# Designed miniproteins, single chains, continued (3): the designs that were tried, part 18

Each design is a single chain, and the fold is of that chain. pLDDT is the mean over its residues in the fold that is shown.

## One batch from the design tools (miniprotein)

Design m8596
Fold by ESMFold2-Fast:
Structure m8596 (fold): chain A 90 residues (1-90)
Amino acid sequence: MEVEELVEEMERAAREGDIEKLREYIEKLQETVRREIRDPELAEGAVEGVREYGEKAIEALRKGDIEGALEYVREAGETVRHLLELDRRL
């Protein structure tokens, strides 16, 4: 799944401390969930969740907290997977 690949790339960027790459994948994940989630309310929630956790991950990296950044990336991925599953069952 494209979402799973994007989350893996975000985790890689976070481990490398690459804030620019992390930003690119956060933006791409927001675009992907807006396209893939059919329900508009769930899509909006997923986009906001990715944005919020993405911002927290970038902030953690700016402070040198790679583990914190990885936790936020994983939370973004889990939120997206949950909302995609809900959307598919509607």
Scores: mean pLDDT 85

Design m8597
Fold by ESMFold2-Fast:
Structure m8597 (fold): chain A 89 residues (1-89)
Amino acid sequence: MEPKENKVVKVEAEAETKESEEIAQEIFSKYVGETFYGPLELVATQLEFRFLAELVERGIIPESEEIKIKITLQSGEETFEVELTLGFK
């Protein structure tokens, strides 16, 4: 049993409008320094659900706008980049 620690070291957001991009970047930046456990695929899925929930809470509708997120994760001495696209297009 191997508890693999993945720390969020960087999050970058891109959106179709300046306002949505600023809100998304504000939301996502608060996850920098957070630690998630498990394989990268599960960590990415957990972050995707958390981001979607917070975007909806702030009034951003994923069906009307595509938001792209690039996440840099550190596991021990290794770094990994994960790209997520939030939207229903």
Scores: mean pLDDT 72

Design m8598
Fold by ESMFold2-Fast:
Structure m8598 (fold): chain A 65 residues (1-65)
Amino acid sequence: AELAERIAKELLEKGAPDVLAGTMAGYKAGREGLSPEDVREGLLKAGLSEEAAENGAQAAAGARA
């Protein structure tokens, strides 16, 4: 959860739109072994939309497959 939240917050601070921030953070966190559920929770805690959090969770699932 914390890794996805941190990456997403960094991307948002750099001006990335929420869906892009969620997808990139989800993919990176998934590569590090986070579950899609942990990624989605972290992205929601970072203040991303439900759509961005779900896109990030899907990216994490793909990165783990």
Scores: mean pLDDT 81

Design m8599
Fold by ESMFold2-Fast:
Structure m8599 (fold): chain A 78 residues (1-78)
Amino acid sequence: MEVAERLAEYAREIARKHGLTDEQADGLARAVRTVVEEFGPEEGAKALRTMAVHYEAQGRTPLAEAFREAAEVLEKEA
């Protein structure tokens, strides 16, 4: 639980760095927390990469890049 909380907070920093809105930052933080809690960091990273592909397809490149960077952080925690 503490690891998921820490990574979710770091996800907000990633979102701010990519110029995302507070709502998008909260969305990324919730996604990171959920995937880490349910799947762990390795499988969670795969889920975040899938979400990044979805956002890239929608033309939401900054959001896709933020999800991709969050996935890379999870891969390093695994």
Scores: mean pLDDT 82

Design m8600
Fold by ESMFold2-Fast:
Structure m8600 (fold): chain A 86 residues (1-86)
Amino acid sequence: MVYSPEELLELGTRAVDLLQERGILSEEEAKTAKEVIEKLAKEGPVTLEQLKKALIEAGIPEEKANAIVSTIVALDVGRELLEIAE
């Protein structure tokens, strides 16, 4: 799946905020993850695999990078269900 810059920024930042609120990400990890998402969004359309690799390279543990990616997918599915209802 490929995300536009706008979709990645919206879904990615929301996913990070939810995981930080739930105590899965620390404040520092959430800040780092948002910086990675913003940087990738500026580079153009991005796959979830590219996002996961960039998060791990930035120092986010693989388990937490997986949590971010999984949360983005869950939020994207929720958005698609709303689009079908309209």
Scores: mean pLDDT 78

Design m8601
Fold by ESMFold2-Fast:
Structure m8601 (fold): chain A 71 residues (1-71)
Amino acid sequence: SISRQVARETAEKLREIGKEAEELLKEMTHEEILERAIEEAERMRELSEKRSRELGERSEESLRRLRELLE
């Protein structure tokens, strides 16, 4: 069935992502980065919701900051 196929593919992708995440964690303080990224993502979502049509320049700046926090 489609559901079982999707589950298998998802599980395999998550396994690969997990390995990559483990290597990144060894190089950075993952918990601190995640906390900052979550806070910035939430602020960006609030800005995006207020701008009902498109992401404005301020929201784009928030995305840029979020990318810096994640790297």
Scores: mean pLDDT 67

Design m8602
Fold by ESMFold2-Fast:
Structure m8602 (fold): chain A 83 residues (1-83)
Amino acid sequence: ASPKVIQVDTDYSMQIIKASVDLTVYKLKGDEKGALQSQIKLSDLVIEGAQRVIEAGGDVQKAQRTIELAEKQRKKALEELKE
């Protein structure tokens, strides 16, 4: 990978880790709505990170599949939040 792709991966990985910790905290508190909202935020970060990897000249096919999976996860969380 190019140095620019590595930098993008590092920056978004740290944000994703933080968001994952926040999601876990909400789950431990039994805050179902907070957990769903945190899941949506996590999915948004994954989508943004993957798009940034494409812009930096990374693996387009892998990044696009990651976006598709994250969009499905986001949609499911939104449907559960809507009731």
Scores: mean pLDDT 78

Design m8603
Fold by ESMFold2-Fast:
Structure m8603 (fold): chain A 93 residues (1-93)
Amino acid sequence: MEELIRRLEAVLRQLREAVRAGDVARAKRLAETAIRLIVELLNAGALEETIRFSDELLELLDEVLRLDPQDLDAQVLRGIALIILGLARLLLP
């Protein structure tokens, strides 16, 4: 769990840097990696962490979409992040 959280925090830091640099292609690759790690958190029952990181990823994907509003990959990644967030919230007691 700790290792997975640290990896996800590192990926999201790199994603923020890619967004700041206007590198949409790199940001999308990092967002895909973030989604895979968030799914691992969800599967492990780390619901609070899943919610926190999904919210952070959504903010960053909104910034990617400000750079390129018509990017279908970014729109799909945002949709996946919303589904994960919703599922994690439904699974909370």
Scores: mean pLDDT 88

Design m8604
Fold by ESMFold2-Fast:
Structure m8604 (fold): chain A 59 residues (1-59)
Amino acid sequence: SSPVELEVAKHDLELSDEEVEELQSLSLDQAIATLKERWGDRLSDRQARSAAEVILSSR
């Protein structure tokens, strides 16, 4: 829900505003799965969940 946390997540994951909007249309589990698919081993399960929660709470 913090704008700063969203901007940090966008920067770290190289997400565009359009990609953030797409993720915000998904459920938490779907957003986590999408981030894990995109980043694979470069993103831990904890990091994917944390980023997805920040993105979804910012809608």
Scores: mean pLDDT 79

Design m8605
Fold by ESMFold2-Fast:
Structure m8605 (fold): chain A 86 residues (1-86)
Amino acid sequence: EKAKEAAENGGRAAEEGARRGGPEGEAAGAISGIGGGVSAELLNLKEGKKEAAEKAMEGGRRAAREAARGDAEGAEEGGREAAEAA
């Protein structure tokens, strides 16, 4: 649950940042997306789930990338991808 929670929180913040828009909102969303992905990756690695860790990081990177573009739906999808990797 902890890895899923970290990914969901990061994805939600990335979506909010993208929806807020502007350079500040998009940057905050990108930082939150990558942060959620990294947190979920580390939590999955501590549990020995290497494949889940890789997928969580990929989802987090996608959330960050899409949030930086102002794509709230893409940011949400990336966060969901990271959360489902558990």
Scores: mean pLDDT 81

Design m8606
Fold by ESMFold2-Fast:
Structure m8606 (fold): chain A 65 residues (1-65)
Amino acid sequence: KKEEIKKAIAQGIKLLEKGEITEEELERHLKILSEKYNIPYEELKKLYEKLKADQEELDKILASL
């Protein structure tokens, strides 16, 4: 569960950095993940901020895709 969520968020961050999606689209994806996995949006937002700040973890997750 957590691993799949991290992968989805990591992909979103990469797409945002490339300019392929907007911040609004990323927020929408986080809300969909919140509903799908029954996790509070605020908790997913914290995970997003943590992954965005941790380049090593982000790269590791993306390499596992």
Scores: mean pLDDT 78

Design m8607
Fold by ESMFold2-Fast:
Order: C-alpha cells, then sequence, then structure tokens
Structure m8607 (fold): chain A 74 residues (1-74)
C-alpha cells in the first residue's frame, strides 16, 4: 500500500529532523491529500516554522514517490 511505503520512506529521509512516529504521521497525511502547508501548520506547535516546513515538504515528496510506485504496480 502507498501509505506504508510512504511511512517507511519518510522515516528514513527525516531521521535527522524528527522522530520516526512524526515522520510517518506526516507522510500519511500527505498520502491522504493534505497540502505541505497544512502539515507544517500541524507541526508548528512542536517545531520551528522552518523545521516544520522542511518536514512537511520531505514527507510530501515521500508520499508522491510511494503513490507513483504503487500506481505503477497496479
Amino acid sequence: MAEELAKQLAARELKDLTSEETAKEAALRAVQGESPEAIAEELKPEYSEEKARKIAEMATNAARVAQELAATRA
């Protein structure tokens, strides 16, 4: 499933920026169609604006890659 692949990709790419749990949650939100801006807003209370934006953008990229791979296999 694209969700599980996105979570695993995000956990690897974001390991130096945030926890595995936060990375996986951000990737799941991106797979579900949330914008990077919406994901960053959810993270702002716990992270700086710059860090939240970076996490959201990287998680969204992981979700895009995972969805592309899942679509190719369907």
Scores: mean pLDDT 79

Design m8608
Fold by ESMFold2-Fast:
Structure m8608 (fold): chain A 68 residues (1-68)
Amino acid sequence: GSAAASAVAALRAAARGELSGTAAGAGMWIVGQSGEMPLEEAKRLGEAVASGELSGEEAARRVEDLTG
């Protein structure tokens, strides 16, 4: 869906250093609220990216796997 595609683009931009992990992580709340992936999974991925626990690249792959 459009929310997941936008989040993947933002997460990959963060992986390239073009966007902060915090900004990309915050975008995951929109994906969770859209219903395109489970809200709790979206929240956990967003928090992990914002904290630096998970890279934007790894999070983008996870979102693609969960949303098709």
Scores: mean pLDDT 81

Design m8609
Fold by ESMFold2-Fast:
Structure m8609 (fold): chain A 87 residues (1-87)
Amino acid sequence: SATLSDEEIKEKLEKEIEELKKNLESLDELEKGLAEILLKLYEGKMSKEEAIEEIHKLLEEAGLDDPAVKKAAENTVKMIEELRKKL
């Protein structure tokens, strides 16, 4: 069975942060804004509540006020916060 140690979780998080940074330049403005918020959340530079608020603002500015899109973004933020709490 696959087992994840605290060190393996840390290495996975560091790799995800590096991957987000590498892909940032190739995203459109909405995707770039979302990736920057998620990166700040991963690095602990932003709270979950602040991230959700900023994502909602980006979605509204892009004309994407669909509840399903907003909910998907909120779920992503919550998953990242839960991952960070385990480190």
Scores: mean pLDDT 72

Design m8610
Fold by ESMFold2-Fast:
Structure m8610 (fold): chain A 100 residues (1-100)
Amino acid sequence: SPAEELEELFARVEPQLSPELRAVLANFVTVAKYLLENPDTPEEVREALLAATRDGLLGAAARASPEEREIMKRFLEEAAEILEDQPGLKAMLEEVIEAI
């Protein structure tokens, strides 16, 4: 499932992450899994979760080293492929990838 693929992706990159970046990417995985498991989430709630997650990712990227930003970018690119059939999540990830 996409949720299991996201968990496996996170587990592979986790040892390379700072505590701050690990927490932010773990939060992203949690939100993505929630939205995958709850497709009936009201649009207002979904958009709020996506916006908050995007802002968290952008903030972490702005504070990250160039090496951490490269790891983050590769993680988010692979996550976008896993979430290809999830237009809201994909669009949010593409926006973050473009910014970092």
Scores: mean pLDDT 89

Design m8611
Fold by ESMFold2-Fast:
Structure m8611 (fold): chain A 100 residues (1-100)
Amino acid sequence: SSLAEDRLRIAERLAEEAVRLAEEGRLEDAYKKLDQIYQMAAMAIHEGDLETAERIVELARRTVERILEVLDEEQRKKLEEWARRAFEGLERLKAAQLAA
């Protein structure tokens, strides 16, 4: 749908902004953009749009990988822990939606 395409474009823009902010050392702002992408994936799952959710999750995983490349060891560990918890949360939401 056009709404799904619009959501993906917004998520893609947020992803590029997150990488740019991380490259600038603006880590708090970068993590806020990652959280916005997470919320978009969670909302798509809640609405039953699992195809769009999966595409946003794949984008988020790639965005995390790109940001990890520019971080020091301490910040890398913090982002890896956030990402592990976030993606586990999304998989649980997806499983609950599929069981309904």
Scores: mean pLDDT 87

Design m8612
Fold by ESMFold2-Fast:
Structure m8612 (fold): chain A 89 residues (1-89)
Amino acid sequence: MQLGDLAPVTANKTQKLTKWFEEKLEDTMARIYRVTESGGPLEEVGVTMAKVEFVKEEVRDGKTLYEQEVTVELPEVTPEKTFVMAFRI
């Protein structure tokens, strides 16, 4: 499972993503990207703090997966469609 995923954000300054990760994450920096067209290049518009909350763990195929909620506060970006992708920095 990949760390970071694109999620559409239209009006809210805060985005929440609940996903399964291959490792337990801590609060980290998240890079914010804007998408201007379908399948177009990602344009980096900022970096913000991502808060990570542990939900639960599960073992699948001998591998431990962690369900975690990532909360990202967006800067003053109001494009028609903005995507947030969280990466460890």
Scores: mean pLDDT 62

Design m8613
Fold by ESMFold2-Fast:
Structure m8613 (fold): chain A 83 residues (1-83)
Amino acid sequence: AEELLEETSRFAREVLRKADADPSQLENLLKEVDERIAEVNARLAQARADGSPLETQLNIGIAGGILGIVRGILKVDLERQKR
């Protein structure tokens, strides 16, 4: 779960850097973020079902939260680009 947080933070920063450098990639980057959100949500659901330690569930939830914030940023910028 800690490794998931580190990986997710690294992924989030990389996605934002790519979006900032080339706005034409926004749709592809948003798709990648959506795919990772689905994976993290599935992992959190499994951790809850398995009765994993609450700290593990929190760390997975934080990873999902980071991705949700990134998705929001990308979506706003994509909507501006399509005007």
Scores: mean pLDDT 83

Design m8614
Fold by ESMFold2-Fast:
Structure m8614 (fold): chain A 103 residues (1-103)
Amino acid sequence: GVAVTAPESLTLEVGGTATLKVTVTNTGADGTVRVSGADVGGVAEFGAPQSKALKAGETATFELPVRAVAEGEGVAAVVAGHIGDEGAENTGVGGSSTRVTVT
């Protein structure tokens, strides 16, 4: 499994970009962990998922690109999990959330 911590809030101006720094601890065996984000409110778009090789018990920071697309408030769902060969991305999932405010 993985343990995930994201910032509680992120504020952006419409059309602006930022990096959401997500801390992930690998609570399983050595492997590759992928982190992805999505905004449920539709006010922000996330860039491509980020992947890193993490040893058992290792903590790493993942930097997710974020672009503000509409004024308002949303909730960014951040999901992390082990990936392996084809189709293994659904194993050992963890998550966190960040409130997104776009002005």
Scores: mean pLDDT 79

Design m8615
Fold by ESMFold2-Fast:
Structure m8615 (fold): chain A 77 residues (1-77)
Amino acid sequence: MPMTPEQLKQDYIAQGQWVLEQRDTLLAAVDAGERGAIDEIDFDEQAVRDRYGPEAADALKQAFEVLREVSARARER
């Protein structure tokens, strides 16, 4: 069953918040050698903001910032 735009918005917010909460765990996994670098990740912030609203766009932006930090940490090793 296809999700409504409101359900997708809430899902994106929840997923973004989950990635933020896992930041320290992901960095620890990189330091332990359990996780490698992630490929460069970009998203169209304006398109997400226009379609799902600023809260969803901000949550995804913060999640991608965490993923970029994890990748940078892995490359420093």
Scores: mean pLDDT 71

Design m8616
Fold by ESMFold2-Fast:
Structure m8616 (fold): chain A 79 residues (1-79)
Amino acid sequence: DATVARLAAFLTTVPGVDAALARRIATFLHGRGLRTPGEVRAWAMEADAVAALTEVPGVDEALARRIAEGLRALRSFPA
């Protein structure tokens, strides 16, 4: 899926996120119906976003906070 691949590419820019973890997080977000940069940003602004990210294996609370911060700054998906 092109959306999952592009979101995963963005997630690898977050310190502590490798390619395998980035794909797991991107698949998790896609599974929640998040398809556009705007939808991902809006979701990352929600109070439960950090807690939801910790449900992904390999994501602790500190990493979840950094991922959410990165997603809030997302303007477009990388090519």
Scores: mean pLDDT 79

Design m8617
Fold by ESMFold2-Fast:
Structure m8617 (fold): chain A 55 residues (1-55)
Amino acid sequence: VVVFKPGADPTPLLDYIKSNGGSVGRTFGDGHNVEVTAPDEVVAKLRKDPRVFSV
């Protein structure tokens, strides 16, 4: 599960996940928690993005 910072737009990162062999599942916690399955390199990029709180 990827947790986005409050007020962040997740759309560009979700698009990146889908275009790089990942999949996006359900959203939880007012849209800030997203179920994601993705390759390790995609997860590493998400961890470095300033819009992401935790992975």
Scores: mean pLDDT 75

Design m8618
Fold by ESMFold2-Fast:
Parts: sequence; structure tokens; C-alpha cells
Structure m8618 (fold): chain A 75 residues (1-75)
Amino acid sequence: HMEKQKKILEKGVEFVRRMLEALRERGVPDETIAEIEKYVDEAEEYLKQPFTEENFKKAVEAINKALRLAREAIE
């Protein structure tokens, strides 16, 4: 089932990248977009490394930070 969890996180990364495009269209500042993108890139990097429990947790933490910042940007 670890393979399914990895795919879910990969879809989460795709979801946030789509959200970033929507935020750009709405006129969210480039600096805010860059900050969110930094965490998305961190999540992808952890998913690309050997798939360990530690790297999985770090990827989840990074994607959750990206999602929080994205929600904050639209509020």
C-alpha cells in the first residue's frame, strides 16, 4: 500500500500546482506564489528520494504547508 500513498502525494503536488495557476490568474503576488512553490518543490524532492517513512512524513509536511499558504492567499 506504500505505492498508493506515494501516488496520492504525487496527485497532491499536481493539485497544488494547478491551484498556483489559479492564484496567478487572480493576481496573488509573485512572492506568495514563489513561497508556495518552494514547499511544493520540497515535497517533490522528498518523493524522488528513497521512499522511507521519514521522507514520506517530510513530503506530507511540505505539501500541507503549501496548501495552508494557498488557502491563506485566497482568504
Scores: mean pLDDT 79

Design m8619
Fold by ESMFold2-Fast:
Structure m8619 (fold): chain A 91 residues (1-91)
Amino acid sequence: MTKEVLIENLRASKRYIEGLLEEFGVPRSATPRELLEAAEKRGVPVEKIVGIEVELMAAYNVLREAGIEFDDETPLGEMLEALEREIRKLE
């Protein structure tokens, strides 16, 4: 993966997660599990919920390559801070 592609993937993941928090009215202190529960409560189709899970897993995998482990129990705000930190390291 090129540096430029990695930076864009990190930025895309950050924008996606920030958008989900705003769309579902979920605070940055919420976990991915709580975000998915909020989507389900709004009647979001299963296919879209699966899409959200896939995007979250992609962000976890990118951060794991940097030695940072996130899961469904880690607050999304911490994940966003980690994504921003990694973007800053790469520029």
Scores: mean pLDDT 79

Design m8620
Fold by ESMFold2-Fast:
Structure m8620 (fold): chain A 80 residues (1-80)
Amino acid sequence: MEKKKIYLELLKKGNKAKTKEEIIEWLEEEKKEFGLPEEILEKIKDFIETGKLTPEQEEALLEYQERVSEELLKIKKELE
């Protein structure tokens, strides 16, 4: 399977993630394919331990999702 297709599927999954289990599964797949930053993984572990996201953790997850979206836009430009 092509890396670009995997990336697009992971992005779609991330955008639809609504539970912590779905978010964790998405991030684990991101780590395998594209190398998830350790800082984000540690923040996710903290979330698992507490069962709640702090505002800072929520911002970090949103920032990560925005980075993934920006990479998708770059890929689309390359496909032209």
Scores: mean pLDDT 57

Design m8621
Fold by ESMFold2-Fast:
Structure m8621 (fold): chain A 65 residues (1-65)
Amino acid sequence: FSEEEKLLLEKAFFQYQGSFAKIAELLPGKTVKDVVNWIREYLMKELGLSVESAQKALNANPQSS
């Protein structure tokens, strides 16, 4: 991912937490799996979360901000 795509993913993740398909639609040439994998890496790298914490965030109620 480019830096611009990473910023878009970060913003879109917080805005569309429950819709990885919608986020992937915003990125031509990327699959839902690519988006989910990048978000997990982002949570671990940028926020210092463990794998379990990152997975919990991805599986949490998307309406809970």
Scores: mean pLDDT 71

Design m8622
Fold by ESMFold2-Fast:
Structure m8622 (fold): chain A 99 residues (1-99)
Amino acid sequence: MRIEGDFRLRGLEVTEHGLLGEAETPSGEKVGVVIPFPFKENYVEKLAVEAAKRFDKVLVLDETISPREARRLAAGEERVRHAKGLLYDKSEIKYLKPA
């Protein structure tokens, strides 16, 4: 479930709740990726639910992102980012609740 490494990020979109797009894991698997804004705890859940509509697996990065940084990343075509995260199957996401 917990993974760390170099993720290839592309198709990043700035949403109401953070960044959403595609990541290629170090193993070569293609998954959804989300990085929430730091403003509210439930932004992670909202992003993960949206990503689960498009992807069978969703990587939630163990970080937050500012709106300014999110716009910079989204303007890029493709980026490699070293990060830590949790990989969820879409079936797990329907049960995510803020603690």
Scores: mean pLDDT 78

Design m8623
Fold by ESMFold2-Fast:
Structure m8623 (fold): chain A 81 residues (1-81)
Amino acid sequence: MKEEDKARVRQAAAEAIAAHPEGRAAFERALEAALKYIDTGSPKQASEVADLMEGLARHSARTTAEQATRAAQALAEMASK
């Protein structure tokens, strides 16, 4: 359900911010874009963006703040289309 996917993207954003607090603004923009995409899209699209946000959180734990923020910016742009 969309509410479960919203919970997943909120948790993923929190984990990314915890890994790189310097990237907070980019991760918050990605979260907002993902939540809007969930609200306006299909249940399949909601699950797909939640998977992408969880991927961003895992990537953020293994990379630099610069790489993590660039990935968050790309996700926000994709979710805004």
Scores: mean pLDDT 84

Design m8624
Fold by ESMFold2-Fast:
Structure m8624 (fold): chain A 102 residues (1-102)
Amino acid sequence: MEEVDAVIERALAAADAGEVTPETFQRYRDELVAAAKREVGKKAKEAQNRVDKTYLIGSKEEAERARKEATAEVEKFSIELGQKVRDTVARLRAAVAAREAA
């Protein structure tokens, strides 16, 4: 999440400074989505590596448990990260609206 958090911090700093325009908003939105996709992909790959290891050296029951846990972990991570992105985009959208109203 460090990559997404870095983009969030930069975007919110720009919003606080009154620097978010419609063009800058679209850029930050695209950066947030791209960073989130990379983080989810990384989490999914790490989870799959754990599942693969369990299939090679564990029991069938352990492998099925690992697969279920990995799926739940990636799903939870994706939901939480998606919420952070949506909240940040909403704040940026509000900042653009406030700037345009001024």
Scores: mean pLDDT 83

Design m8625
Fold by ESMFold2-Fast:
Structure m8625 (fold): chain A 65 residues (1-65)
Amino acid sequence: SKAQEILDGGNAAADYLDSLGKTDSAKQVRDLGQKAAQYLQQGDLDKAKQLQRELIQLTTQAVNE
């Protein structure tokens, strides 16, 4: 499902951040992925897309710091 794809992607990004020692950012990315998947399952596409964008932005910032 698309919700599972979001969860898997968020977990993969968070695991990568953990490997870089960025534990707080990893936790935030996991939380964002879980919330995005929940909103998608509820049919709130706008909120799901917003949280996915936040996840990508946070991951990108954390990797480049």
Scores: mean pLDDT 86

Design m8626
Fold by ESMFold2-Fast:
Structure m8626 (fold): chain A 58 residues (1-58)
Amino acid sequence: SREEILRQSMEIGAQIVGLASLRLAYKKEGNLELAAQYDQQIDALVQQERELQAQLDA
């Protein structure tokens, strides 16, 4: 349902915020490998959110 899609979009948004905070923390520590892994996870979640937005427009 539309409500379920909106809930999933909100959950993905919260995950992106959490991962972005971890990415920044690891960059500050000089752990560039872990920072890059979190960046890839963020990119995947952003793509999922884009797909959910397309479903809401249908």
Scores: mean pLDDT 85

Design m8627
Fold by ESMFold2-Fast:
Structure m8627 (fold): chain A 72 residues (1-72)
Amino acid sequence: TSTASATLLDGTPITLTSEGGTAKVTVERLDEDTQRLTLSAKGKKVTITSGTETVTLPDNSEIKVNTVLRRP
């Protein structure tokens, strides 16, 4: 099992877990209110948790997300 975690600018925790594969989370601060979030996971079972929300992907899934987040 691989697990990667990061905290967003607003304090929201993000956790990425992969069974039988890889999990990686990268956060890059772009400015005072903006950050880039990159998620990468591959495995038999991939689960993403953000705050109180949890999403489990179908078996043998790969996910790649690259997005820019701004504080409200």
Scores: mean pLDDT 77

Design m8628
Fold by ESMFold2-Fast:
Structure m8628 (fold): chain A 70 residues (1-70)
Amino acid sequence: SSRAEALGRAVRATAEAQGGDPEILARTARVAGRALGLSEETIERAVRAAVEHAGEPPEVVAEAVRRAVS
């Protein structure tokens, strides 16, 4: 969907501009995803993809995903 694509772009742009800080990525995805009316599952996928792309270890990816959907 166009909204899910917009979330993906926003989180990716944040990762490129701010680095792969999992807390910043999780907060950005949560705020933007909720504003766009996206499901928790879609927000989770966007955060997971961005944090994984940033090269973070699995435990950091899992924590960021949890923070995004809390």
Scores: mean pLDDT 76

Design m8629
Fold by ESMFold2-Fast:
Structure m8629 (fold): chain A 69 residues (1-69)
Amino acid sequence: SAAEEAVRAAIEALRAGDLEAAQRHMVLAYLLAADNPAAVAHIKEAGRALAEGDVEAAIAHLEKALEAL
């Protein structure tokens, strides 16, 4: 799905160290996953982790979002 593609793109951007691309993909994933509360919760936690500079935690939360999609 488009939401899964956006989450995967965000994970790849984080692994590459491209924080700007990661943030854009995460916003898109949030919008596309809006009808899935479990996925939205994980994407929000990823955003919080990224704001705190915790890239590993952000990736883990995005992987949980993929499991919920």
Scores: mean pLDDT 87

Design m8630
Fold by ESMFold2-Fast:
Structure m8630 (fold): chain A 76 residues (1-76)
Amino acid sequence: MRITIKLTSSEETAQALIKLYESVGAKTTLVNGEVVIEITDEQIEAFSEAIPKIVEKLQTEYGLKVEELEGEVEYD
């Protein structure tokens, strides 16, 4: 499973997001301001619960709006 999140925030915020997603075991890459997240099906449930907490922390710390995060989910 692959999730692509478009970040309209600064590159600094994007790098912080990448590090936070990596801390939960996700494989992340940054391409043209979009963060591509790759997770396994077995980790989806735990990972999905971790993502909202990561977003909430970034919203509090950097003033990042949830609306700046747009995602598209692809299943292989």
Scores: mean pLDDT 61

